# Designed miniproteins, single chains, part 89

Each design is a single chain, and the fold is of that chain. pLDDT is the mean over its residues in the fold that is shown.

## One batch from the design tools (miniprotein)

Design m3087
Fold by ESMFold2-Fast:
Structure m3087 (fold): chain A 67 residues (1-67)
Amino acid sequence: EVVLPEEVIKEEEEKRKQQIKEAEKNRAKLKPEQQLILEFWKAVENNDKEKAKKLEEELKKISEKLR
């Protein structure tokens, strides 16, 4: 199994939190699919597994339509 160094994981988490804050600030300027991605990451950060699963399904449906 591939294990990333803890420092890399922490750096990725900090970047993700920063991106969520930036996206939330500019939510009205986001496309609908980008808003769903933001909601998904917010659900993951809040440990809301049920909401995250529903949003993942919505994103998969959008991805399938774009193919």
Scores: mean pLDDT 71

Design m3088
Fold by ESMFold2-Fast:
Structure m3088 (fold): chain A 84 residues (1-84)
Amino acid sequence: AQEKIKELEELLKTITDEQAKRIAEESLEAARAAIEHKNDVSVLIGSVLRAIGLEIDAELLGLEEGKKAAELAKEASVQALKSS
């Protein structure tokens, strides 16, 4: 989970497109919430669903970096959920 967040933080530093950057920032927020609340299954499920929504949004907008960020957040949130 932490490794995926580190990858997402590094990816966010390279994003110059404002829409992709916003999706990446929201993805990072979702992933961090999952780690912070790893014992709250409702928060973990909410973080996974949020990351999936951001991934779909990025894909529909053709934002490759945003999609990658959302995928990393989804993986981090799922890892946190599996550890709960």
Scores: mean pLDDT 79

Design m3089
Fold by ESMFold2-Fast:
Structure m3089 (fold): chain A 81 residues (1-81)
Amino acid sequence: SSLDEQIDELVDKLVAALLARDFATAEAVVDQLNALMRQLPEDERQRVAAGLLNGLRYLAEQYPEAAAFLARMAARIEAAA
């Protein structure tokens, strides 16, 4: 599949893992997303990273008990951008 399709599939997996409190799977999915983002042109990589960071912020507002984990994931995404 295209990189865009792979990113979309991984985003769905990330959201599902976070909702299930499967933090090990969520962390592995972030690693896979970061690897795919590094294959994108810089402008598209920045756009994807911004979207992911906005999504994690939304999830932290819905699930404040996961805030520390989500902040760690956000830092890893920012490092890959």
Scores: mean pLDDT 82

Design m3090
Fold by ESMFold2-Fast:
Structure m3090 (fold): chain A 98 residues (1-98)
Amino acid sequence: MDKATKAYEEARDRLLPYYNAFRSALLAGDSEKAREYGQKMIDEARSLGASDDSLKLAQNYFDQAIKAAQAGNMGLASFLAGSGYDSLVGGVGGALVD
């Protein structure tokens, strides 16, 4: 529906710069910068009204993405990073419907 679609698009646009920075940090092997940008995504999504469950799920995905990247598994790290981002965007959009 139009309101939910617009909320998802606005959440994506607002979180995307931090998500891109998070992925860049993972690729660079900078775990501290990855944690910083992951936390910024969580904080931004919280300010946009994401549910606590969505925030916790995303935090778990970002933590696992950093661990996968540290282990050299960049394919898994990218999948987990995307799953965390999707959880935040969905959490913001879902808050307007629930």
Scores: mean pLDDT 81

Design m3091
Fold by ESMFold2-Fast:
Structure m3091 (fold): chain A 83 residues (1-83)
Amino acid sequence: SMKQQLIARLEELRARAEELKAKSTDPQMQAELDTIIADLDAVLQELEATPNPTERQMLLVQVHIIAASAEIFVAERRIAKQK
């Protein structure tokens, strides 16, 4: 289902953020990643608690996924530049 696909995507992004946090020694980067993880956890909990999400609710989850994906991509590039 679309709900299960969105849950899987949110869990994948959360895992990527956790991996980046583990690889970073920068406290500011770790704090930024903690914020992303907290936001993803909140969206996951709300989606899982909603048995029949509306089309609007599903679209809003997709917006959160796009935003988190962009922030994680920026974090990955920042870490890569530090080589």
Scores: mean pLDDT 86

Design m3092
Fold by ESMFold2-Fast:
Structure m3092 (fold): chain A 85 residues (1-85)
Amino acid sequence: ALERARELAREAAELTRDESPEAQARVDALLAEMGELLRDDEEALKRVLAEALIRAAEILAEKDPSKAAEAAEAIARYRAYLASL
């Protein structure tokens, strides 16, 4: 379950490159499936979600360099959060 949830979360993060409503709907569906897989494991869910948010922030910095500083701060915050789990 954990490995599959990580695969879904990573796919969702990579889809943030596409700003279409269709991509957003797919992200929502992937995150819902991930949440269902880890519904009884809050620590694993938090870990997988934080990992996906780090990747999404990296993609945001690639797509919009003007957001690079904000993305770097978000990445540092999520990494600190993961270290606290």
Scores: mean pLDDT 82

Design m3093
Fold by ESMFold2-Fast:
Structure m3093 (fold): chain A 75 residues (1-75)
Amino acid sequence: ELTPEQQKAFFSKMGQIYNDLKSKIDDAIKNKASKDEINKIVIDALEKLLKVAQEYGLKDLAAKLQQEIEALKAA
């Protein structure tokens, strides 16, 4: 589906989102953040991943991310 150039760009964007998420979670743990605050950080990262999946036409991944976001928001 993706060209090698698109794959490289996709993984680069995914890596940036992951590094941002990791940094925010590490800070939240150090500051004894609530479960609600941690959930908001995770939801934000998943929404960014969903946008990237949609931009690259990854329909199955986008559907799974949407479902996961809805599940976390309902919890």
Scores: mean pLDDT 84

Design m3094
Fold by ESMFold2-Fast:
Structure m3094 (fold): chain A 85 residues (1-85)
Amino acid sequence: SEREKAVELLERFEGLVQEAVANKASPDERRKMVLQWMVEASKVVSPELLKEINRTLAKVQKAIDQGNLDAARKVIEEEIKRLRE
């Protein structure tokens, strides 16, 4: 159930990333989006699982900063797959 909730949150995050790029969000706006998502995630999943996901978010942020949306999506999809076992 916790992993299922984490998957739903990551699927939502992928949607937010797509919208942010479509709307040409600034780096500061993208950072705020990630921080808001992290706050929501912290209410649903354990600190240990959040620590694992945070490593993935760092890779996603790096890909977005490089303008590589496809790499960002791939990283999110690989994390979702990992959580589904």
Scores: mean pLDDT 79

Design m3095
Fold by ESMFold2-Fast:
Structure m3095 (fold): chain A 80 residues (1-80)
Amino acid sequence: SENDEIARKISDIIIETAKKYGLSDVVETVERMQKELLRHQADRDALRSFVDAVIDMMKDAGMPQSVIDEVRKKTMTVLD
């Protein structure tokens, strides 16, 4: 479905960024969340909640605000 493709694209953006910054726990969590979203056929609201949850994890991990803003911009562009 279109939402499945969006979930994969969002996850790829987040995973690429998390790998660049050595956030292995974030990568593993995002991969688990993606599988759950695909299993339960997540809607757009669930995908937005997924982005918000991951942004909070990245903030808690001490990521620079500029990187967080870039991830949010890219993921929200995919959702629109």
Scores: mean pLDDT 83

Design m3096
Fold by ESMFold2-Fast:
Structure m3096 (fold): chain A 65 residues (1-65)
Amino acid sequence: GSPVAREVAEKLRAMGDAITAGLHLRGLREGREVRGAAHLTEEEARRLIEEARRRYGFDVSAFGG
């Protein structure tokens, strides 16, 4: 595998984590549990969202972040 392939995989993972975090923050506001996100604190979820935006320019606001 090339370094480019690893960077793409890391970007996709960060985007997925940010989407899950955004859904989790919306779930907390609405009193719902989001599958796979129950272990995240609000602060951790916000950090994942901010990291994806800062590092990759990925904005999760469309997913309720």
Scores: mean pLDDT 72

Design m3097
Fold by ESMFold2-Fast:
Structure m3097 (fold): chain A 71 residues (1-71)
Amino acid sequence: VLDKLTDNEKKLYEAFRIFSRGNDNIKISASQLLTLPDVTEEEVKEILKRADKDGDGTIGKDELEEFLSTK
């Protein structure tokens, strides 16, 4: 699929940088991702569907790293 996957990766990275403030055990929710500029609900849902294996609507650092490593 010809999607802006690199943009989504950058948005997740930026979210963790902003919300974690150096704490590796932080989980980011869909609502927190929506507070970022230029992030749509559709993009957040796609990220959650791929990264959120537990279906709880949050993304932890471990889930983020696995999502970014999927190629």
Scores: mean pLDDT 66

Design m3098
Fold by ESMFold2-Fast:
Structure m3098 (fold): chain A 61 residues (1-61)
Amino acid sequence: MAAKEKEEREKQIERLMKELGLSREVAEEIIDILEEAGYDISKLSPEGMVLKAALIKSLKK
């Protein structure tokens, strides 16, 4: 179970880095925010992940 989730996480981190030019640190932060909020990262576009993470971060300040 954990191995498959870790593989999907790594895949989405690399996708954010490649498609949006984000650093690994920023991509990891985005994924962490989305996972903490209970989102299924495999169902989101890279742009959708960035927008949702930014909105969540803005609301939690």
Scores: mean pLDDT 77

Design m3099
Fold by ESMFold2-Fast:
Structure m3099 (fold): chain A 79 residues (1-79)
Amino acid sequence: MTMTPEVREALARAVRATLRLMEAAIDVKVAERAGDEEAKRRAEEELRRAREETERALRELQRILEANGDPAAGLFAPE
C-alpha cells in the first residue's frame, strides 16, 4: 500500500521541505520583531525558496500516491 520505499522516501522529502518552510517562516517573524531589515529580507528570500521546494516535494508525493492508487493523493495536491 502507501509505505513502499518510493512512497516513504517521497514522504520524507515532503516532511523535510515542510519543516524548512516552517523554520523560514519563524525566521521572518524573528527578524520582524528584532527590527532587522536585512535579516528580514534574507529570511523572506529563504521562505520563497522553501515554499518552492515544499510545492515540488508535495507534487512528487502526490504523483507517487496517484500511481499507487492511494486515495490519500488528494491530500497533498496544492490548493
Scores: mean pLDDT 77

Design m3100
Fold by ESMFold2-Fast:
Order: sequence, then C-alpha cells, then structure tokens
Structure m3100 (fold): chain A 89 residues (1-89)
Amino acid sequence: KEELLEELRRLLGEIVEIAQKKASDINAGVVAITAAVLLVSSRYATPEQLEKLVEFAREAVEKIKSAKNEQEILDIVTELIRKANEIFK
C-alpha cells in the first residue's frame, strides 16, 4: 500500500505542475486542493481501490500533457474525481 500511495502522490503532483503551467492561478489552485483531498482520502482506501485510482491518475497525467487549454485540464481533473468517487462507493 505504501508504494501505491507514493506513486499516487507523484502522479497527482505531475497533474498539479502541468495545471500551474497551463491554467490560471485560481484554477491551478483548485486542481492542487483537489489533488490534496484525493491523496488524503486514499490513505483510507483498500489496496485494490488504490490500484484503480493510481491507474486512473496515470491516464489523467497522459491526457493532461496533451491538453490544449484550461478547460481541457479542468475536464480531465473532473473526470478523475468522478472515477475516484465510483471507486470509494
């Protein structure tokens, strides 16, 4: 579980860094808060839930690297939140 939490932290960190480069300060801040909430929530996840979240975060990183504008970044992050919510239910 520890290795999966560190991988998730790394992937969420990449999402935040890309948002800081491509989005407004406010929207980059929203992404950073969202990443922090996901990371905290993941401490209480099962290993199976965490594996799925890491997979979805990895997909989000790849999509966000190719994002052309701020709206695409927000859409990718919103989809990651939706998928995380489904995992924890």
Scores: mean pLDDT 81

Design m3101
Fold by ESMFold2-Fast:
Structure m3101 (fold): chain A 85 residues (1-85)
Amino acid sequence: SELEEGIEKAKAALEKAVEEAIKSGDKEKLEELLEKLEEAIKGLKDFIEKNKDNESLKEEIEMAERLLPVVEEAKKRLKEKLKEL
């Protein structure tokens, strides 16, 4: 399905970015990615809340709801790595 394909693609891109940042051990790169993920989490939550009753955006809302925990887990991994630096 288009929803599953979109989720898998987004997860793969996020995983690659997180793994590259962690492998680099570069505090600045980790902090930059962390800031981007924090803004993404805020954006996803705002999008879901503002559009929850919009039937035309049902698929996009479902994608956002499924991606939200993935982005939150990525943020957690970056924060744990930053504690080691």
Scores: mean pLDDT 86

Design m3102
Fold by ESMFold2-Fast:
Structure m3102 (fold): chain A 87 residues (1-87)
Amino acid sequence: MTLAFPVVLAKNSTLTLTLKNLEAGAVIRVHVGDGLASEITATLDGEAMTTTGSVHTWTATEAGDHTLVLTNNSSKAKTFAVIEVIS
């Protein structure tokens, strides 16, 4: 399953998403469209995601529902972040 949608994060705001019915081995990517991935803190089930360039990546070790938390640490609104889920 691939879920891609625009996410707008205001400065100093947090967005919490429940990712439902992930399969074990599903790969989740958070793309920061207008900056570096490091400007948005991304955690999945409280674990920090791996960051490279404009992308945060995490692989599901267990099937089921997982909680994604995104926090904008910058002084500016981020107009585009895209979440991709590959199962």
Scores: mean pLDDT 71

Design m3103
Fold by ESMFold2-Fast:
Structure m3103 (fold): chain A 82 residues (1-82)
Amino acid sequence: GSSTVSLDEQLATAKAIIDSLPASAWESFARFFEREGREAEAAGDLERAAMSYELAAYIYEKLGKHEKAAEMRERARRLRAA
């Protein structure tokens, strides 16, 4: 594999860390990454915003909040397409 850490590898690593956390922490981290995504988007950091929204979407899916996860995933997709 490549020695350069890609965005997808960073996401995979972050998801693995999230999976190692107790489920009681997931709600707080989902809200944290949603906020980070909004702040990064406002700052024009589209890569950080997309990553944060992808992580929020992942955690919301784990929480069964499928509509919220879809919203976050759509935001990340639009930012990656810009």
Scores: mean pLDDT 81

Design m3104
Fold by ESMFold2-Fast:
Structure m3104 (fold): chain A 70 residues (1-70)
Amino acid sequence: MKAPQVLGVSAVQSSDTTATVTVVARGEDGTLLTGSKIAPVDANGIASADITITTPDGNSFTIQVTAQVG
């Protein structure tokens, strides 16, 4: 089975020190999949997280993402 194709990553500040990092991916069947995680924001305004996406078939993929907090 192919890993989901990452379509986009975003980070939205959720507190003074944390952001909600969201990844949107497309599964092999064309299904849109979304995963999110709260991550610490570094001194440069960047949040990094390992986000697990589960497909409808029950397969799990962990995607390392890094995003500038907006």
Scores: mean pLDDT 79

Design m3105
Fold by ESMFold2-Fast:
Structure m3105 (fold): chain A 100 residues (1-100)
Amino acid sequence: SATDELVEELVAELNRISREESDDVVKLRKIGEVVLRYLERAQEEGNEEAMRAVLELAAIAIHEIAPEFTGEFRDAMVAAPPEELVAVFREKLEEIVAAL
């Protein structure tokens, strides 16, 4: 499916960042940039399934770097309507990076 292809591409990019970056702040910012590109693409296409898959992969990546923020991140994403997910994701990512 289109969602499966998107997930495979995003997983490959996230794995590359994890291998190439040793600094958690730089790693999380690069993860955020990649996740935002895929999230914005899914939102433009009206593909809510793909948006949710992208955010789940983001939550997994956050858990590896800052596990204490994973629950708060998931709760914020669940509470946000689809049209606000990009803005809420940016805000939460900036909060987590600032706390590192």
Scores: mean pLDDT 86

Design m3106
Fold by ESMFold2-Fast:
Structure m3106 (fold): chain A 62 residues (1-62)
Amino acid sequence: SAAEEAAKYAAEFLAEGGREYDGVEAKGEGEAVSETTVKVTIEVLGERYEGLLSASDVLSSM
């Protein structure tokens, strides 16, 4: 589904962003919580952050 594809892209984008900072790694996860909504989780320096994104917004940012 579009939400599952958006979840994968969000996870990859967040994981790559963390590598731009010396000594800081970020892990990104994406999960389709509905047909139109993706739950995005990022973990950096032991802290966990969550947000909800529109699947169409994530896919259009490609």
Scores: mean pLDDT 64

Design m3107
Fold by ESMFold2-Fast:
Structure m3107 (fold): chain A 72 residues (1-72)
Amino acid sequence: DIDELIQEAERLLKEAEKMGIPDAVRLAREAINLAQIAKEAKDKGYEEQAESMVNLARELIERARELIEKAK
């Protein structure tokens, strides 16, 4: 679910901002943007493009999470 992906990225963004991790903030923001574009693409019927963007957003979320975990 793209909405769940956006919510997870927003959670990571808030955590990264509180911890002061610029790279994690950047990755989380990029993930939110990609997930939002993916949702719009899916709504317009571009399902294959949306899936590719979702996969990239998931990778960015994973990288942001790794940076946050490493900083704890």
Scores: mean pLDDT 86

Design m3108
Fold by ESMFold2-Fast:
Structure m3108 (fold): chain A 67 residues (1-67)
Amino acid sequence: SAELKAQGEKLFEEGQRAYAEGNLEKALDLYRESLVLYLSLERDDTEAQQNVAKLREKIKEIEEKLK
């Protein structure tokens, strides 16, 4: 739904700000929350699929930095 997309986008943006500020743990949590919302959208939603791919890569990057 449009509401889930807007919430996912907001969390993604908040995650990007946390990442830019060097707060990797906060960025990771926000990216994971955004990912859950985008994954709940229909498979034919190209925007949601692109954001899922971006979020998976960002989450992986942060997890590697925190280890």
Scores: mean pLDDT 83

Design m3109
Fold by ESMFold2-Fast:
Structure m3109 (fold): chain A 72 residues (1-72)
Amino acid sequence: DLDAELEKLWKEDLDAAVKAIEEVAKKAVEQGLATEEQAQAGIKAAKLEAEKKKNPELTDEEIRKMIEEYRK
């Protein structure tokens, strides 16, 4: 059960949860179940939520800016 596995990782290991989402997105694109744009949007959302949990004092806008700077 992917949802239960992701929920466990999301509580215990945010980096592993993001990697699991990246793996699922990559496989979905490879199998033609999702577009690269959909996969990248999902990965970006997962990274944003992970960074919010690591840095709860930062706003969504500040976290997005930080992610965008690192993605260069």
Scores: mean pLDDT 72

Design m3110
Fold by ESMFold2-Fast:
Structure m3110 (fold): chain A 90 residues (1-90)
Amino acid sequence: MERPTVSEETLQEILEEGKRLFEEGRYEDAALLYSIVLYYEPNNREALLGLLEALAKAFGKDVAVQYFERIRPELSPELAAELEAYLASL
């Protein structure tokens, strides 16, 4: 499937709204917005970190780990290592 193109500016606005929802304790809504960013930019570091923390807060660390394992093959080795270390710190 071809991914529709979205401007970097629009994705940054979605990412910032996700951060606001996270700060308000709306972890499920934050996770949804981070997922939208990742649909267009699968290796977006900020969106990946935000999504994993939002999933851990909303559903528990086990769900965040399960999601990470599913996407790991699509990540760069450096980014995968960073996210694994981040999950271990949660």
Scores: mean pLDDT 82

Design m3111
Fold by ESMFold2-Fast:
Structure m3111 (fold): chain A 61 residues (1-61)
Amino acid sequence: NAETAALMRAGKAALDYIEAGGSEEQALQRAVDELVKAGYDPETAERLAREAVSRILADRA
């Protein structure tokens, strides 16, 4: 669905940025931007982005 697609795009944006040598903070901002673009409000976008970045970092640890 559209929600799953938006979450996958946000996660990929964050992952791509971290793999390119970017900071966790910048990766979080990339994920937030993708979710806001998909129609989420800023508070919800930040919460979902933090969850996605946390999962990415846990998988790479």
Scores: mean pLDDT 79

Design m3112
Fold by ESMFold2-Fast:
Structure m3112 (fold): chain A 94 residues (1-94)
Amino acid sequence: LTVTQSPSEVTVPEGGTVTLTGTASGSSKVVRFEWLKENSDGSKELIGVTPASNPVLTLSNLKVSDTATYYVRAFAEDGSFVWGEGTKLTVVEK
Protein backbone atom coordinates (compact mmCIF):
# COMPACT_ATOMS: atom_id res chain seq x y z
CA LEU A 1 0.00 0.00 0.00
CA THR A 2 1.28 3.47 -1.00
CA VAL A 3 -0.40 6.79 -0.18
CA THR A 4 0.07 9.98 -2.20
CA GLN A 5 -1.21 13.23 -0.71
CA SER A 6 -2.08 16.38 -2.66
CA PRO A 7 -1.30 19.17 -2.68
CA SER A 8 2.20 18.77 -1.20
CA GLU A 9 2.36 22.50 -0.39
CA VAL A 10 -0.30 25.21 -0.57
CA THR A 11 -0.69 28.85 0.51
CA VAL A 12 -4.20 30.20 1.20
CA PRO A 13 -5.38 33.60 2.51
CA GLU A 14 -7.19 33.65 5.87
CA GLY A 15 -10.94 33.01 5.55
CA GLY A 16 -10.20 30.75 2.57
CA THR A 17 -10.84 27.06 1.88
CA VAL A 18 -8.44 24.23 1.02
CA THR A 19 -9.16 20.66 -0.12
CA LEU A 20 -6.74 17.85 0.74
CA THR A 21 -6.90 14.58 -1.22
CA GLY A 22 -5.40 11.19 -0.39
CA THR A 23 -4.75 8.61 -3.12
CA ALA A 24 -3.99 5.04 -2.11
CA SER A 25 -2.42 2.54 -4.53
CA GLY A 26 -1.35 -1.10 -4.26
CA SER A 27 -2.94 -4.51 -3.70
CA SER A 28 -4.27 -3.83 -0.16
CA LYS A 29 -7.90 -2.68 0.16
CA VAL A 30 -8.28 0.64 2.02
CA VAL A 31 -11.15 0.83 4.56
CA ARG A 32 -10.73 4.42 5.82
CA PHE A 33 -8.53 7.53 5.85
CA GLU A 34 -7.59 9.46 8.98
CA TRP A 35 -6.43 13.08 8.78
CA LEU A 36 -4.03 14.58 11.32
CA LYS A 37 -2.59 18.01 12.06
CA GLU A 38 1.05 18.06 13.21
CA ASN A 39 1.52 20.04 16.44
CA SER A 40 4.64 22.12 17.18
CA ASP A 41 5.97 19.33 19.46
CA GLY A 42 5.82 16.82 16.57
CA SER A 43 2.72 15.01 17.87
CA LYS A 44 -0.23 14.49 15.53
CA GLU A 45 -3.82 15.41 16.40
CA LEU A 46 -6.70 13.60 14.69
CA ILE A 47 -8.91 16.16 12.92
CA GLY A 48 -11.00 14.02 10.60
CA VAL A 49 -11.91 10.54 9.38
CA THR A 50 -13.10 9.94 5.81
CA PRO A 51 -14.39 6.70 4.22
CA ALA A 52 -12.32 4.91 1.56
CA SER A 53 -14.90 6.06 -1.04
CA ASN A 54 -14.24 9.77 -0.24
CA PRO A 55 -10.51 10.43 0.41
CA VAL A 56 -11.04 14.21 0.62
CA LEU A 57 -10.81 16.60 3.58
CA THR A 58 -12.02 20.19 3.15
CA LEU A 59 -10.82 22.85 5.60
CA SER A 60 -12.81 26.10 5.46
CA ASN A 61 -12.74 29.48 7.21
CA LEU A 62 -8.97 29.13 7.62
CA LYS A 63 -7.07 31.13 10.24
CA VAL A 64 -3.34 31.91 10.42
CA SER A 65 -3.23 29.47 13.40
CA ASP A 66 -4.23 26.65 10.99
CA THR A 67 -0.74 26.91 9.41
CA ALA A 68 0.76 23.43 9.86
CA THR A 69 1.68 20.22 8.07
CA TYR A 70 -1.36 17.94 7.64
CA TYR A 71 -1.02 14.16 7.17
CA VAL A 72 -3.31 11.42 5.96
CA ARG A 73 -2.98 7.77 6.91
CA ALA A 74 -4.77 5.01 5.00
CA PHE A 75 -5.96 1.91 6.90
CA ALA A 76 -6.08 -1.52 5.24
CA GLU A 77 -8.50 -4.35 6.14
CA ASP A 78 -5.82 -6.04 8.30
CA GLY A 79 -5.54 -2.92 10.51
CA SER A 80 -2.17 -1.84 9.09
CA PHE A 81 -1.79 1.75 7.87
CA VAL A 82 0.47 3.83 5.64
CA TRP A 83 1.21 7.55 6.04
CA GLY A 84 0.94 10.05 3.22
CA GLU A 85 3.84 12.46 2.61
CA GLY A 86 2.04 15.46 4.16
CA THR A 87 0.65 18.79 2.98
CA LYS A 88 2.40 21.94 4.16
CA LEU A 89 -0.40 24.49 4.58
CA THR A 90 0.46 28.18 5.00
CA VAL A 91 -2.41 30.53 5.85
CA VAL A 92 -1.49 34.17 5.21
CA GLU A 93 -3.04 37.24 6.80
CA LYS A 94 -4.95 39.46 4.33
Scores: mean pLDDT 82

Design m3113
Fold by ESMFold2-Fast:
Structure m3113 (fold): chain A 54 residues (1-54)
Amino acid sequence: AEERKKRIEEIIKTGNKKESIDLADEVFGLRELIAQSTPEEKAAYEKAREEAAK
C-alpha cells in the first residue's frame, strides 16, 4: 500500500516522456494492484496516464 502510493506519486511528479518508460514498468505492475485495490490509487493512475497523453 505505502510503496504503491509512492510509485503512483512518482508517476505524477515525473510527467516526462522518457521517464514514463521507466515508470511504465511500475505502472504496469501497479495496474494489477489497482485491480484489487484502492480508488485513490486508481485516480492517481488515471491522472498520470492523462499527463502522458498530453
Scores: mean pLDDT 58

Design m3114
Fold by ESMFold2-Fast:
Structure m3114 (fold): chain A 89 residues (1-89)
Amino acid sequence: SARVAELRARADELLAEARAALAAAREALAAGDLEAAKAAAERAIELSDKLIEVGRELQELGDVLEGIGYILKAIGLKIEAEEILKEVD
């Protein structure tokens, strides 16, 4: 359906943005910029939570395997970002 295609595109955008935010958090942490690392890690968590929501909506629309795939990727990114926050705090 058009809605499933739209949600997949949105999920791919959120996944790319979450990955970029996590990479930025790691680079900032390596540079000793704890403020930038925290902000980027929090951004990665925010984007990952949005990706979980989109993944759940995909499951509800019958795109179950793709929805699960996005949720699992988002959970992994969120865990990595939370580990960065533990190092900053």
Scores: mean pLDDT 92

Design m3115
Fold by ESMFold2-Fast:
Parts: sequence; structure tokens; C-alpha cells
Structure m3115 (fold): chain A 91 residues (1-91)
Amino acid sequence: SNLEEAKENLRKAIKILTGKEPPEDASIEELLDKLEEIGKELLKSDDEKKSILGAIMLELVKQAKEALKKGDDETLKRIAESLLKVAEEYK
């Protein structure tokens, strides 16, 4: 389903950014909160590329939280794919 694919992509993004698996029972909201924390830390980086990726991540998390609130699973999946691509660009 779109929600299962979104959750998997958010989990993969966190794994790439932190080197650690998020908890298996973590909700989509909890995964988005974790990505928001990571984005805020990246935004503080002296590395321009990391700071820019942090800013993009924070905007995508905001949009993903709005899609989740509306039950827009297709938009949430698309944004989760974009968050994964941002995480891949970071490494």
C-alpha cells in the first residue's frame, strides 16, 4: 500500500542519515518527527551542501505531515520518496 511504501522509504532515509534502524513499531508521524530533528541538525552544519539538504528535508517533512493529516497517502508516498533521495544525496 502507499502507506507501507511511505513508511519503508522514511525508515530507509533515517537509516542512511543516522546509520541506525528506527524502532520497528515507529509510526509514520514518529518517523517524520525524527527526520525533522535530523533536518534541524543538518541546517546548523557549516557544510553548505548539508545545510541546504537540511532545509529541503524540513520543507518536505512539513508537506508530509500535512498529507498525513489529510489522509493523502499518494502525496505522502511521493514525499517519502523525495526524502529518501535527499538522504541518498547526503551520503
Scores: mean pLDDT 89

Design m3116
Fold by ESMFold2-Fast:
Structure m3116 (fold): chain A 96 residues (1-96)
Amino acid sequence: SEITELLDEVISLLDQAEALTKNPKARQQIIAVIAGAELLRILYEIEKASKETLKKFLEHLLRLLDEAIKASQDEPEVVAIIQEVKKKVQQMIQLL
């Protein structure tokens, strides 16, 4: 599934961002998004959530990613990874 592949890429990129950040606040926000993406993967695979519910959850993850970018402003490499994650989340919303 294209959604499952994008979720795997999102989690992998966020794991990289978590490892690179030196800011505890940024790390906390990144971990929250990782947990959200992992939950979304489970909900998608077990088909327990409607497409509308999955889309709203992805839109919530975009808000958390914006908070992570805000917390990481002094870390341009971390910001670049999170921006790439945002593009993949937006792509998933379009596929639903």
Scores: mean pLDDT 87

Design m3117
Fold by ESMFold2-Fast:
Structure m3117 (fold): chain A 77 residues (1-77)
Amino acid sequence: SFVETIEKSVQALLEEAKKYEEQGKKNMAAVYRGIAEGLVLIAIGVLKVIKKVHSEDKEIQEEVDKEIERLEELLRR
């Protein structure tokens, strides 16, 4: 799924950021964290558009809200 692909990409970027931080390369770590955060924010934006398009579908609303919360948890590290 779109969300699963974003989640895997964000996790990989955050893992690379951690490796750079452990090497003392704080600027490179910050770049990778910034890219990860940017991907999460773009994905949440896309999901919010999907919610607006399917405003009458309660099942889609609930599913999309769970996906947004799942992505927001990645930033609450």
Scores: mean pLDDT 84

Design m3118
Fold by ESMFold2-Fast:
Structure m3118 (fold): chain A 75 residues (1-75)
Amino acid sequence: MPSLEEKAKRALEELEKLLKEPESEEVNMRILGILADFGDFGEAAGERGKELLKKLLSHPNPAVATAAKAVLEKL
């Protein structure tokens, strides 16, 4: 669906930008919000989404890494 694809694209672009920022509580909360949205559109994120989620498995914040793993297991 176009709306889900657009939502996925926006989420991936925002996540890529956040990963360029220094780690902070604010940045980590925004990443977690985007990962929650992945639960809603999952498959629409495609291979690009899977590659980015795999990168997040090595994130220094345990909550972010755990959320990324949970999303990947559902895809």
Scores: mean pLDDT 76

Design m3119
Fold by ESMFold2-Fast:
Structure m3119 (fold): chain A 60 residues (1-60)
Amino acid sequence: DEDLKKEAESLAKELFKLMKEKKVDPNVLLDLSDKIMTLLLKNPMDALKLLKKTLKDLKQ
């Protein structure tokens, strides 16, 4: 679980950095951040999957 949490946190930082670089609305970024952090606390695996999918879609 510690490794999954660390990986999810790393991916979350990458995602939020990328979203900020693409000038995503700050309110949207904050809302997504809150949702991901809540998911990370409850289901780190689900948070990791969501982060990987969203990051892949944005990086295309």
Scores: mean pLDDT 76

Design m3120
Fold by ESMFold2-Fast:
Formats: structure tokens, sequence, C-alpha cells
Structure m3120 (fold): chain A 62 residues (1-62)
């Protein structure tokens, strides 16, 4: 999933714009489950990434 790859890379590299783009694409493309999984995996490695945590909360609330 392009959305999941973008979100994961954003968390791991600290690119908040990439995380936001991945989250937006998750909703538009119906790839929410894939992006949630990618964010959970990336946040296990980078738990302090605020953009990633925010995106995960938003996608889980949808």
Amino acid sequence: SAAAERAREGVLTGDAEAVDAGGTLAVILGQTEAVIRALEEALAERPDNEAGRGALRGLRAA
C-alpha cells in the first residue's frame, strides 16, 4: 500500500508531512487497516513521533 509505505517512512524519518499524506491517502483509497498496521509497527520503533500518534488516533476513531 502506497499510503502505508508513506505513513511508515514518515514516522521512521520524522517527516510529519509524509505521515499526514499517508493518513489522508488511507481515507481516500480505503486503506485504513493497512495504514493503521504500518503506523503501529513504526511507532513501536519511534514511540515519540507526535504526527504518527495523531494519525493513528484519527484513523482508529474513523
Scores: mean pLDDT 83

Design m3121
Fold by ESMFold2-Fast:
Structure m3121 (fold): chain A 75 residues (1-75)
Amino acid sequence: MEREERLEEARRLGEELAREGRGDEAAAFEKELIKEKRYEELLAFIEGYVRAALPRAVERAIEENKLRQKLLEEL
């Protein structure tokens, strides 16, 4: 079905952009989907993105916390 194909493509695109670290392109695509009121594809895209990005997001959060601690030590 056309709808199912679009949702699967949105999930795959989300996963790809997350793995490649292309957050700016992901944000632009989300805005486009919102503007076009394509909310089902938006949810599928977010699911794919979060699933692939979560490991990287955790890694970045740890790294940012280390930088924050370093700044506090300098004060």
Scores: mean pLDDT 75

Design m3122
Fold by ESMFold2-Fast:
Structure m3122 (fold): chain A 58 residues (1-58)
Amino acid sequence: SDLERLVLEIHERGLKEVTRDELITVAEEAGVSRQLAYDIFKKLGKEKATLEEIASLV
C-alpha cells in the first residue's frame, strides 16, 4: 500500500520523527500522494509524528 511504502521510505532515511511538511516531502519523493501525509497528521492530531505512530496506521 502507499502507507507501507511511506513507512519504508521514512525508515530507510533514518528519520525517527517527522513534521507534516517533512512527511509531504518524503511522500512526493516516494511518488505517493501528498494528501496521504495530510490525512495521517489529521488522524494523529499532532504537529510531529514518530515512525511508530505512522506505522500503527498500516
Scores: mean pLDDT 82

